Designed miniproteins, single chains. Designs and how they scored, part 39

Each design is a single chain, and the fold is of that chain. pLDDT is the mean over its residues in the fold that is shown.

## One batch from the design tools (miniprotein)

Design m1335
Fold by ESMFold2-Fast:
Structure m1335 (fold): chain A 81 residues (1-81)
Amino acid sequence: VELLMKLVEELEEEARKSNYSDLYTLSELATLYERLRELGVPGATERLIEVLRKLARLLEEKGYLDQAAKLREEIARLERE
């Protein structure tokens, strides 16, 4: 868990530097927050939702509308849990 938290902090900093415009960094963050959520880390679900929203918006801006729609459905599912 501690190693995952450190990696998340590093990727969050990288995402901030790119103004959340890097698809790869956001995808990696989503994967890490999903693992933290599975491990029961408090706040991981909230952070996952936030990252997925940024990723969906970026995908829409780049024209990947179907992928963005799937992420929005996943966000809605997570918010209902």
Scores: mean pLDDT 79

Design m1336
Fold by ESMFold2-Fast:
Structure m1336 (fold): chain A 65 residues (1-65)
Amino acid sequence: SMELKEVEEKAREYQELTGAEKIEVLPSGTVKIYIGELSYAQKLRAIGVATEFELMGYKAEFIYL
């Protein structure tokens, strides 16, 4: 398992990669990915990012704005 700080650093990188409005890492083991208006390519990257967080042992949730 990764340290929380390292997961938060990855969330910052993934926010820039996907164009998500926010990616919130909770100590409870949930990651909330806040999605506004995205291109098709950005939506595909967001799905990939959710899968990466699940592989790290987190539960990924999409929040549509």
Scores: mean pLDDT 84

Design m1337
Fold by ESMFold2-Fast:
Structure m1337 (fold): chain A 74 residues (1-74)
Amino acid sequence: MEATARELAQGLRALGIDVSEEDAAEVLRLAERVEAGEMSLEEGLAKLKKPVLRTLLRTIVHGREVRREERARA
C-alpha cells in the first residue's frame, strides 16, 4: 500500500504534477473506502482540498470500476 503511494507520487511528478507521497497515500485510502462502499465518492472528494487530488480520486475510482466490470464479463 505505502509502496504503491510512493510509485503513484513518483509517476505523477514525472508528468509534472507536484504531489507528495502522503497526498497519494490519502487518495488511495479514500479510493479503497469508496470502492468498499464505506463512503460515497462525493464524501471522499470533500475530504480533499486540492483540485489535483480530487481529480486523482475520481480517476482511480473510475478506473477500478471499469476494471471490475470488465472482469465480470464472460
Scores: mean pLDDT 73

Design m1338
Fold by ESMFold2-Fast:
Structure m1338 (fold): chain A 69 residues (1-69)
Amino acid sequence: MEEKIRRQAEGGALENLRLAHGVTPEQIAADPALQAELRRRVERLYEALKNAEKVIPQSQADADALAAA
């Protein structure tokens, strides 16, 4: 069930990398250095989200509240 946190971390890390470096998803897929940085950002964001949300929301209301910040 931590799959939701993992997906949030993956999406957030990808978007942050795109904005920070001004790169496209295709450039990230083609560049091993960008892929390595993306993986590091995913790991850090995953740990941060997991520590902030120890219990993954089981209801739509909880998920909506989490998405709203």
Scores: mean pLDDT 67

Design m1339
Fold by ESMFold2-Fast:
Structure m1339 (fold): chain A 78 residues (1-78)
Amino acid sequence: SEAEELRRRAERALEEARRAKEEAAKETDATKYAGYRLRAVGAAVEAALLGRKALELGDEEALRIGEEALRVAGGELL
């Protein structure tokens, strides 16, 4: 279903956000660090938007993906 496809896309975006966040945490170069942080935020926002669309189409489990994505984004911005 379309909801399942959106959920899978949201899960992939969330995984990318988590990887970028972990790469940022271990990075010592300021420019690379900034690049990983921007990637983490962008991917987390994408995951939240895709998760919201899946939720609107009836996938209640997509709410958890959106909530986790917002936590990842919040950690990078705050």
Scores: mean pLDDT 80

Design m1340
Fold by ESMFold2-Fast:
Structure m1340 (fold): chain A 88 residues (1-88)
Amino acid sequence: SALEEEAVERAREELEEGERAVLEMAALYDAGKATPEQLLELGRRAAEHVLRAAEIAREAGAEKLAEALRRAAEGVLRLAEEMAKKVA
């Protein structure tokens, strides 16, 4: 439906912003320029965007997608914490 198409587009926009934060986190880490605080902030920013996509999916009735996106956000936070530990 058109409402489902609109929800998919809004979720896609949130996921694109989350991806940008993950790529920035990866680039800083690979360059050896990341502080623990920068990695944690970028991970938090990425997770917030993924969680907004999860909420959009939930409101659209896509409960399985919303659950998968919530788990993905948890994974991003864990990745940021592990990367932060390695550069501390």
Scores: mean pLDDT 88

Design m1341
Fold by ESMFold2-Fast:
Structure m1341 (fold): chain A 72 residues (1-72)
Amino acid sequence: ARTTFEELRESAGLSQRETAEMLGISQSTLSRYEKGLAEPSPELEKKLKLLAILLSQKASVEEIRARLAAFK
C-alpha cells in the first residue's frame, strides 16, 4: 500500500535513493518501509516524522539534509 510519506516524497521530486541517503539508511530499507513490509526503528520513525514535516513545509533539500544529519 502507498504511504502518505511516499506521496510527499514524490511531490517534492525526491528519489528513494536521495531520501534514503538523507535518512542514513539503504534504499531497499526505505522501499520496504514505504511498502509496509518493514517496521522502522524508533530513531528512524522520528527521522521520518521530521522529514515529513519538512517536506510539507517545502524546506530546501540542503536544509532537510542538514537537519537530518544533526538528528541523534
Scores: mean pLDDT 73

Design m1342
Fold by ESMFold2-Fast:
Structure m1342 (fold): chain A 70 residues (1-70)
Amino acid sequence: RQEEIRRLTDQAVAAYEAGDYDALRDHIYQLFELAGVSRESADELVTNVERGDLTPQDLRFIGRRLIERV
């Protein structure tokens, strides 16, 4: 699970840097499901990313926090 979260975090960052927001959304939902975080929290993060309120560094930080949870 920790390795899966790390991989999905890396894929989410890569999708964000490439401007592939469809892949980014999918990776965020998979991350939150693996970490046992609510769909509602995932929806909030997706909304913040789409508004441009988050950097790739913020996504990496969130991924580290999710790894600590599992």
Scores: mean pLDDT 77

Design m1343
Fold by ESMFold2-Fast:
Structure m1343 (fold): chain A 84 residues (1-84)
Amino acid sequence: ELFEEIEKLAKEAVEANKNKDEKKLEEIGKKLKELDEKYGRRAALYFSAVGVRITGVRPDLGREDIEAMIAENERRAAELKAEE
């Protein structure tokens, strides 16, 4: 599922960033692009949220918290598009 693939990629990206592994970061970027093409911007939003959890910035974020954040972002985007 999307969330599980994103969590794996985010863990790999954090490790690659610590090691300054540019080749691994390129590989992760390609996989994210494939997911973005299949699932749209949700892939990037999940990746960002999982990344802050793994790096310890927001270790409290579970899957349901991340899904709620994405739903709120989508709701706000819809409100910005719709005028009263």
Scores: mean pLDDT 69

Design m1344
Fold by ESMFold2-Fast:
Structure m1344 (fold): chain A 83 residues (1-83)
Amino acid sequence: SIKELIEKSIETSKKLLKELPKETLLELAEQQKEIAESLNHPLKDELIELYEKLIEAIKKGDEEKALEYEEKIAEIIGKIREE
């Protein structure tokens, strides 16, 4: 189910935030933001804003805020996929 996929994604994100170098996390987040900018969807601007907040949280080493923004991003992506 989409719920199980989101929960698994959050678990993976928690692990990656601890195991991956900060530079790698930033590169991945920036790449995903660039993909989001290519979307033709009403939720595009909200998704871009969340990626910008995620990038700033990663830069500051704020794991709690980074995870919060990743959860919100996963929720929006889930909504886009169900349309």
Scores: mean pLDDT 75

Design m1345
Fold by ESMFold2-Fast:
Structure m1345 (fold): chain A 72 residues (1-72)
Amino acid sequence: SAMAEAQARLEEIAKRLEEAIKNKDRKAAEKAVEEYLKLVKEAHPDWTEEQWERLRKIAYEEVEKAMKEAEA
C-alpha cells in the first residue's frame, strides 16, 4: 500500500541519517535531510513558503546539534 511504502521510505531515510551521523559524514547527513524534506513536501503541498522554510531550518539545526554531539 502507499502508506506502507511511505513508512518504509521514512525508516530508510532515518537509518541513513543515523549512519551518517555515526560516521561523521556531514554530506551524507545533509542528503538524508533533503530526502526527508522532499518526502514531507510531497505530503504537504498546501504549506506556505514560510512554514516550509521554518521546517528546513529546524531540520538542519537538529542535524548540526547531532553532529556536534557525535564529535564530543
Scores: mean pLDDT 79

Design m1346
Fold by ESMFold2-Fast:
Structure m1346 (fold): chain A 74 residues (1-74)
Amino acid sequence: SVVDRARELVEQYLEAIRARDWEGALKLMAELEEVFRELSPEERAEVLRWWLEQLAREQGITEPVPEVEVEDAA
């Protein structure tokens, strides 16, 4: 699905960031923007929330987003 493709691109983007491959990260970001245009607002929000959770986990940040009701503790 388009959502699965967006998540795959996010994973590749995070790998590029870890490798400090800024050119690769920029290209993947452009691909993500195209895929995001195909997503519904709800699907886009889901992917963005998942992405922020992945970033928080990788950076060791416990509260990277504004205070919101979270069922599962990070």
Scores: mean pLDDT 73

Design m1347
Fold by ESMFold2-Fast:
Structure m1347 (fold): chain A 89 residues (1-89)
Amino acid sequence: DKELKEEIEKLKEDIEKKAEEIRKEIEENKEEAFKEIKENADNVNPSPHSLEVAERLKKAKSPEETKEVLLEILDELVEEAKKQLEAKL
């Protein structure tokens, strides 16, 4: 139980560290991401989740809005991953 709790805390720290790296990449590449999303918006996987994400990204009108949407998606994924880890306790 204690070892599992310590392992889960370490995994949460790894998730946060990876999320910080991705946040920096989103900021640095927001203009390229905006352009690529605009050019490739119609080539998404036809799953309900992928379509919802694609629609949110298509609605972004600028690199700054694209950054905001990508950061929101990242935060949602991080929270979901942490909840899944906590459920194993």
Scores: mean pLDDT 73

Design m1348
Fold by ESMFold2-Fast:
Structure m1348 (fold): chain A 80 residues (1-80)
Amino acid sequence: MPSIEEVIERFHKLEDEAQEQLDELNASKEAILEVNKVLEKGREEMEKLIENKAPSEEILKVVEKTEKEVQAILDKIKAA
């Protein structure tokens, strides 16, 4: 099972990769804001779980959900 530290690192990598992809795709301001809102919500949910001493598996589910939501937005940008 991943540690809480590993899950947090995975979230940070997601944030970095999302920003890189948005830049590479020359994403619109609207698309950038949409991705940032998803990342902000994911971060808030992750922080709340950490404060409540939730197991790393529950925190990982939030990260995975955020990854899927970000990827869906990026895929729509690529398809446009």
Scores: mean pLDDT 84

Design m1349
Fold by ESMFold2-Fast:
Structure m1349 (fold): chain A 61 residues (1-61)
Amino acid sequence: MKKELIEKGEEYLKKSEELRKRGDTKGANLELQRAVSYYEKAEDLEKAQEVLDRLRREAGE
């Protein structure tokens, strides 16, 4: 179960990077938020915090 949630998080990180390359910053940030949610569900707090910090930087925070 936890491995599947982590895999989903990685999938959304990849989608975020793909959207950012296309100039869709709003879409990229939404996919980062989804990745954070999956890492939190997997109880991978370190990875969740890493992605959350990245999202804050991309959002100008």
Scores: mean pLDDT 79

Design m1350
Fold by ESMFold2-Fast:
Structure m1350 (fold): chain A 84 residues (1-84)
Amino acid sequence: SLADAMKKGQEALRRLREAIELARVDPEMRREMQEVLDEVTALVNQGMASPTGAQTSADRALRLAEEAYRRARERVERLRRERA
């Protein structure tokens, strides 16, 4: 449904904001996360413009956000390991 697509889009954007916050300790990683945010935002906007494609766009947006969050978390864990 369109409501489900909108919910997924919002979840993707929220997840990506969390990834950017995690990336705060590494300016290069933060830039990478910001680029993914731009792409995810474009996908969410495309879904809103085309209700027939909204679910597909939302699914792609969420997958990109999940991947970005995973990469940010891995980088933070690596940095913590170097300091421990």
Scores: mean pLDDT 80

Design m1351
Fold by ESMFold2-Fast:
Structure m1351 (fold): chain A 86 residues (1-86)
Amino acid sequence: SEIEEIRERLVRERASGAELNAEYERFGGSREALAALTGVRALLLGGSREEARALEEAALRGEEELERRNAEFLAARRPAAEALAA
């Protein structure tokens, strides 16, 4: 799928925060693409495949706790998250 191809490319190429933001802008209306990019970000921040999958699945379902879970994940990895965002 296009989303899977984008996911593989961004992880393989160690995408920067700017590159992730460009993909978010491109797919802003697509829940599936935004979920995939959430998973990619988690992997780039050193999260496990299982953590990335859990965040992606929560994003796909639009769960109320997604914002909280994502914030907790990023808070635990703040230096890496800040470096990626730069």
Scores: mean pLDDT 68

Design m1352
Fold by ESMFold2-Fast:
Structure m1352 (fold): chain A 72 residues (1-72)
Amino acid sequence: SAEELAERAYAAALEAVRQGVLTPEEAAELLRQSAKDLIEMAKKRGADEETMKEVEEKAQALLRAAERVRAA
C-alpha cells in the first residue's frame, strides 16, 4: 500500500540520516524527487487513470514521509 511504501521510505531515509550519509533536508529532498520521478515515469509509460490514482497516492505518501524526515 501507499502507507507501507511511505513507512519503508521513512525508515530508510531516517537510517541514512542517523548514519551521517544524508542530512534531514537532503533525505527529504531525495524523497520529494522520488515522488516526482514516480509520477513522471507513470505519465511517460501512458498509465491509465486508475493506475495514475495509485501512483499519485504513493507520491503523496512519499511527500508525507519527506516532511516527517525534515521535522526529525
Scores: mean pLDDT 84

Design m1353
Fold by ESMFold2-Fast:
Structure m1353 (fold): chain A 87 residues (1-87)
Amino acid sequence: TKGYKPYKKEIKNYIQKIDNGEDISDLYKALTSFNSTPFSKKFGPFYLFAKAVKDQESIDLIAELFIKVYEKMGDTDGVKAIKVLKS
């Protein structure tokens, strides 16, 4: 079902928080604790659904969030992993 609009709003809110220079250490810690699932346990299902329905806007949006989080925290390996996953 297409019931993922709330996730897009939440992701946009996190991106805005990062752009405003707010602390994201807790978000980064949550993202790095996932078990080989693309993105996090929270956003993994959103990403897989967006891929299945070919919603490139949603794929780009979630990838932008994770790239910005990893770049802000200096996680170069995380940035590379997300760029591979969005291809």
Scores: mean pLDDT 70

Design m1354
Fold by ESMFold2-Fast:
Structure m1354 (fold): chain A 79 residues (1-79)
Amino acid sequence: MLEELIKEYEEKVKKASKMKVDKTQLENFVAELDKIIEEGKKRNTYLLALKQVKEKVDSLPEEIRYALYENALKSLKEL
């Protein structure tokens, strides 16, 4: 499953490399998603936090969503 997700993200990253992304908007969205996850941890509501993250990402423009996938993929590869 993880390998399939990595391949899917790699395909999305290739598409994203051709798109213009506002770096400031991307950073703001990442910070907002981090806050949702942290709040979920404090309240032991991880499932709700993950659902809110998914809804937030799904509401973003396609270019920004793909940039978030690229950032996540880079973080995973550095581990």
Scores: mean pLDDT 62

Design m1355
Fold by ESMFold2-Fast:
Structure m1355 (fold): chain A 118 residues (1-118)
Amino acid sequence: KIDEAAEAIAEALEHYAEQLVDTLRQRYPDLSDEEIEKLAIELARESFPGFGEAAVYAVKAVWAKRRGDTEKAEEYRQKMLEAVREYLEKLHKEGVDIDKLYEQARAFLEARRRAAAA
């Protein structure tokens, strides 16, 4: 179930990173792409303290994809997924309810799918 939770959390982080980059570009039109990327990385790390490394890779993957660098985007996505798995394994060993985290990620993704369909 950790692998299923990792995939769901990774997908949720990717959606968060997409929204964050778009929001920052809209809010700060005078900032360069490099400055937006740095700000997005900082905010993503702070927003998910335990998943901070994974959130940073999510931003980097989104940015690489938007630049057409599909190889780097896939590399960062794999690093994100690995960081999520490692943190979930650590939480599981500490007695944290991984199923609860999985359900939270799934609920977020379902809400996004419903919004896109409506």
Scores: mean pLDDT 80

Design m1356
Fold by ESMFold2-Fast:
Order: structure tokens, then sequence, then C-alpha cells
Structure m1356 (fold): chain A 75 residues (1-75)
């Protein structure tokens, strides 16, 4: 099926590593498959980010993550 579902999470992170771990935990706990290339993208994107609150939008097709957008929310 060609329809994409968007899953949204608001995550408060103490570091880029904490953000990465929390994103993967949220997706895996929801039973969503995260391909290795998407996991690598999330890791690299998160490493560059400071502590803060983030809106994470995961686009899911057939139970698999196809895209992730990470937006820092203002303090």
Amino acid sequence: MSKIETKTFTITAASGKDLFDKILSALKSAGIEVPEEIEEFIRRASEALPPGTYLVEAQVQDGVVVDVTITRLPE
C-alpha cells in the first residue's frame, strides 16, 4: 500500500546521544522496523544537535521507517 503514516514524538534530550537512543527506543517499542541506513542517518543528525526539546516525525510505510524529520523546539 502506497500510503505513508506519520508518527510524531516530542523528546527532551540531555545530549545528541540521548536523543538518538530515545528516538530508536520509541520507534522499536511501537513495533516499527528501522532500516540500518535510517538508523545511521538518525545517529549522525542527532550527534550534531545540542540538548533541548525536539519534535521527531517518522514517516512509516508498511511498518518500516522511510523518512525522519527532527526539529528543535524553541525554549
Scores: mean pLDDT 82

Design m1357
Fold by ESMFold2-Fast:
Structure m1357 (fold): chain A 83 residues (1-83)
Amino acid sequence: MDREAAELVARTYVESRRIYEALKPLGEEGEKKAEEIGLELMKETAARLGYPATDEGVEALVAEMAANPEAVRAFQEAYRALA
């Protein structure tokens, strides 16, 4: 996995976090909705990176990134810069 792919995953996580914070005041319903939207965003990111737009595709993307120390570092750097 390259740096650009890891950065895109980090941007998706930051966007999911922003949606969570926006919906958090709605309580349990807001949290559930934020989780659903976050998963859809991750599926879109997985598809953009050549993985299936499915739960399995998202898991494969995350596992591939976690197995690559350079990708993990790129993700952490991008996440800290954006969050």
Scores: mean pLDDT 83

Design m1358
Fold by ESMFold2-Fast:
Structure m1358 (fold): chain A 73 residues (1-73)
Amino acid sequence: SYYLSLADSLEELIREGEENKDGLLVASGIGLAYLATHGGGAGNRALRETQSKPLEERIEEGRRLVERLREVG
C-alpha cells in the first residue's frame, strides 16, 4: 500500500530526527507526508506549524501521523 510505505518512511525519518536531535528533519518529514497525501498547500502549512514546536512535540505529532497513515493503508 502507498500509505503503508509512506508511514514506514515517515517513521524512519522521525527515528533519525530523534536520534540526531534534528527537529528540521522531523518537521520536513511531516511536511512531505502532508504534501504526498493532501498537496503542496497542506505540506507547506504542516511544515510551518511543525517548525513552531519543540522537538518532542514534533516527534509526537509525527508518530500520530504515522498511526493515521497506517489506519488508511
Scores: mean pLDDT 85

Design m1359
Fold by ESMFold2-Fast:
Structure m1359 (fold): chain A 93 residues (1-93)
Amino acid sequence: MKAKVTVTVEVEGMTPEEAQALARIAVGRIGDRLGAESYEVKAEQVGDRAVGTGTAIVNASKEEALKAAQEAVDEVMRSNPRVVRGEAKAEEL
């Protein structure tokens, strides 16, 4: 059983490199909980915000993957007040 997890964080007053680092932290937390088979992170500038996106393939159900991703995004948002929006998605493979 495999799921693809995507986490997105939007930050104000930070660089795309910093947004990418936050997305990597979120994906790392998911990997620590579920064991990630693979992961990638990217970031881009969208207007006045930097957007970091992390993707991982995990050996878990879609529901378990989504819960872990939501918890990881919530942790990043609580620890960094410049994260103005976070999103978690999971897709069954």
Scores: mean pLDDT 84

Design m1360
Fold by ESMFold2-Fast:
Structure m1360 (fold): chain A 79 residues (1-79)
Amino acid sequence: MSKELEEERRRKREEVALTGYFLAKKLREAGKEISESAVETYEKAAAEVEEELAEDPERLKELRAEAERKAEEALAQDK
């Protein structure tokens, strides 16, 4: 399909991977139950995103900050 569709799918994948990674880490830090396999899965997905964005560290930094914010918001709503 079009380049726009490929870019949108990539962004959603990046967002889900990084948000899941920060959510999993913050759940563990808060003493909440989360499986080790789930943490490993999100860590691997996040590492792949970081590798893809290695040439654009500013975008990676912004994406990580947004993902961490979304993870914190999700935890705050569950609280």
Scores: mean pLDDT 76

Design m1361
Fold by ESMFold2-Fast:
Structure m1361 (fold): chain A 105 residues (1-105)
Amino acid sequence: KKAEIAERTVERLAILNVKGASDEEIDRVLDETAKELNLEYKSRAELAAKVFEILAQKYREEGNDELAEIYREGAEKVKKAKTNQEIAKIADEVFGRVFGLLIRE
């Protein structure tokens, strides 16, 4: 499913941030995601924002406003990213916020 691919992408990027991955490794994850989701994009930051927007929409449709807002804020923040490392860092921050909410359940 589209949302499952998006969730996997955020997790993969978060892991790459923790590992201090190269630009090439981050590009590979983003390229794979674009192909799987058939997304058009002008920049890596725009592609990452579209991934977060897919998840924001999914959780909004499910009535989970807290998760939807985390992903919406992530999309806004990542649009301003200048490097692949910033994209991965934002994904790590978003993943941590999502995980923190899930632990409270």
Scores: mean pLDDT 85

Design m1362
Fold by ESMFold2-Fast:
Structure m1362 (fold): chain A 88 residues (1-88)
Amino acid sequence: MLKKKKEELLEEIKELLEKFKKTKSTPELERASIELAAFAVSEEELNPEDSDYGKIVEKLKELGKLLKELKVEPDELAERSAEAAKKA
């Protein structure tokens, strides 16, 4: 997966989580979990020397903060990611 696509996916997940925070809708959280699972099953390693690496790390930190605000447990997200990967 290209890093630019990875940044776009993380931004999309962030927007869905923010929407869920406002509306409390389950479908948005489910979609975000599936997209996060697709991101997580990527086997591409990010090299620290790459100029885009910092931007991706920043997006991941923002996503992590949103998940904590929504009180989504890491174990729950990991389980949903595994289920989505199994279906993919």
Scores: mean pLDDT 59

Design m1363
Fold by ESMFold2-Fast:
Parts: C-alpha cells; sequence; structure tokens
Structure m1363 (fold): chain A 95 residues (1-95)
C-alpha cells in the first residue's frame, strides 16, 4: 500500500472522536437544508462539503479542534468523496 494512503487511514483512526463530532454537526446542518437540496448527486456532494467545512470552522472557533486535526479531517473527507465518485461512475458504466 502507498505511504500516503496508510497515513490517512492512521489519522482517521487516531482522530476518530473528532471526526465523529464534525460528522454530527455536518449532519445537523444537512438536515436543516434537506428540503432545499435538489436530489442530484453533485449538488448533494457540494452541500455535504460545505456542511463539513462549516462544522470544522465552528469547532476550530470553539477550540475543540486543532488546525492539524482539521487538516486531517479535510483530507479524509476528500478521499472519501473521490472513492464514492469512482464507485458511482463504475456503477453507471455497468448499466
Amino acid sequence: MEAEEQKLEELGEKYKEELEKVEALARKRMDEIKDKIPPDLETVEEARRRAIEEAIEELLKEGKLTEEQAKAIRELFEKSLEANRKLHEERLAKE
């Protein structure tokens, strides 16, 4: 396995509690705008990205996250989005 991929997985395990806090806040924000989000994959992904970024900023402002933790969470989220997009493209190609 590639060193970068291994490091990101180790960071995810190490900061699992912080990641859960970001995800909980992002989910709450998504629920608040649920009726305003079109059921399009790209728009939903954009809304999730914004919700995650807002959650990270709020937790940083409250001192519940460090800049290092925020960076790791952003990297993990981007990797997750890329993997999900690849799976979706493969699914459409199989159609």
Scores: mean pLDDT 71

Design m1364
Fold by ESMFold2-Fast:
Structure m1364 (fold): chain A 94 residues (1-94)
Amino acid sequence: DEKVRLLKEIRAALEAARRDPASPEVADRFAELSRRDPNPDISAMLSLISRLLRELAKNRTDENEALLAMAISVLELEIKKVAKELGIPMSAIE
């Protein structure tokens, strides 16, 4: 139950980051989710994305945009892997 809720919130945050990466509210959401998620790999990636979003808001370079895009892609793959391991259908966390 809580795992499904967290994965759904993470997926929503990823969508928000793609639409508005300069939003401080989106960076705050990733930091909050990082503290709530008991999975250390997902938690570490959420924390990294929060820092990358803040860095991009301060300095919008191609390098920072590429780093953020890569981190988002890695987290998306990790979420799919965790969902599959837990038997959670992707439709439940959209």
Scores: mean pLDDT 81

Design m1365
Fold by ESMFold2-Fast:
Structure m1365 (fold): chain A 90 residues (1-90)
Amino acid sequence: SVEEEAQKVLGLSDSEKLEYLTRPFKEVPGMDLEKQLKEAERAVEILKVVAPKLSPFVKAFIEWELRYVAEHHPSEELRELARRGLEVLK
């Protein structure tokens, strides 16, 4: 479940939390876009649960990464998911 995965994420180090929550949004040549979109959507759902408990460092870096994706990623669908993630981090 999202809740079980969110609890697992909260148990990670700050660097591991950052990697876990931003990895689906990275532009990787040869990546299966359909799989990437599902993983990014899942990351947004996890973010809704964990965002209030994230350190200021992790939150700021996720905001920075998602802003970059929302403005620059070639996939329109991934840009939209990044915008949804940014709304969660408000």
Scores: mean pLDDT 85

Design m1366
Fold by ESMFold2-Fast:
Structure m1366 (fold): chain A 106 residues (1-106)
Amino acid sequence: MEAPEASEKRKAAAQKDLDDTEKSVEELIKNVDKELEELLKKGASPSEIASRAVGLALILSSMANLYAILGDLEKAKYYQEQAHEVLDRYDEVIKKVEEEKKKAEE
């Protein structure tokens, strides 16, 4: 029926872990442009750029799913929208890399 005080401590620890994870994910979102610049500077292929995009989108979709399970539909929607935004940004860069490669051939 009633959980001991240890249960409240466990909930607080879980919330802190979630907050720390959210901060790490937010830093990944903020660093998208830097990651893209670094990939372009290294001459990364479209497939390498796409792989990075998919990896980050999976992390964001996992956060959205976690918040949906917890009943936080606003955060779930936010992370789902961030996943789409990341994919769109990487797709624009991939398209630009392919166009520059085409231009170099001609």
Scores: mean pLDDT 77

Design m1367
Fold by ESMFold2-Fast:
Structure m1367 (fold): chain A 65 residues (1-65)
Amino acid sequence: SIVDSVLEVLRSSPEPLHPMQILQKVKELYPEKKFTPEQVNEAIDELKKEKRVIEYPDGTYGLAD
């Protein structure tokens, strides 16, 4: 799923990522799935609602503990 792909990207990154960086990374990992910016943003919003990711003041996102 897109949610699992976003989590995979965030786990592999040493730093929080901007949504556009997340999109680029999920497209690199799974180019056949043709993920869109809208799908990535919806996945981030769901993960925020579930408190699984944290939004930082610079607009980047990282995994919540």
Scores: mean pLDDT 83

Design m1368
Fold by ESMFold2-Fast:
Structure m1368 (fold): chain A 76 residues (1-76)
Amino acid sequence: SAGEELYELWQQRDLPAEEAERRIEELLERYGLTEEELDDALLYVGMERGIEVRYSEESRPELEERLARGKRINEE
């Protein structure tokens, strides 16, 4: 999925910034996503993989909406 591919890219510390930018642009085009949708897809994958996300109690509804969108994007 788009989120999985971005997660793998995010794990590569030695990847040059210019190459990372080009690969992200390719993902956006290939999956037909906006940057916001791709970020939501990545957030869902990161949470599934056990990455801790820091948020305030007041930000919880926004986080839940983003996770729900990311789940739907990664299912298609």
Scores: mean pLDDT 75

Design m1369
Fold by ESMFold2-Fast:
Structure m1369 (fold): chain A 89 residues (1-89)
Amino acid sequence: MEEEFRRLVEETEEIVEELLELAREAEERGDAELAEFIRKLARKVREMVEEAKRLAEEGRLEEALREAELALGIGRLALGVAKLLLSKS
């Protein structure tokens, strides 16, 4: 469980980093609105990861795992949307 939780957190943090890189690319292309939108998505995913870490620290491992799984799922969806929007810009 702890190892699974660590993997979910690490994968989701990698997605946040990729989202921030896509936001930088949007900004460099002159699309400030798209960059801001992607940064907001990255921030929301990061907030979910922070909540998952807090739950784990409090010993709420099942709740932490569910939150981490949700964060990864939403992060993957956000990444797909960001890539699609950036490709059309």
Scores: mean pLDDT 86

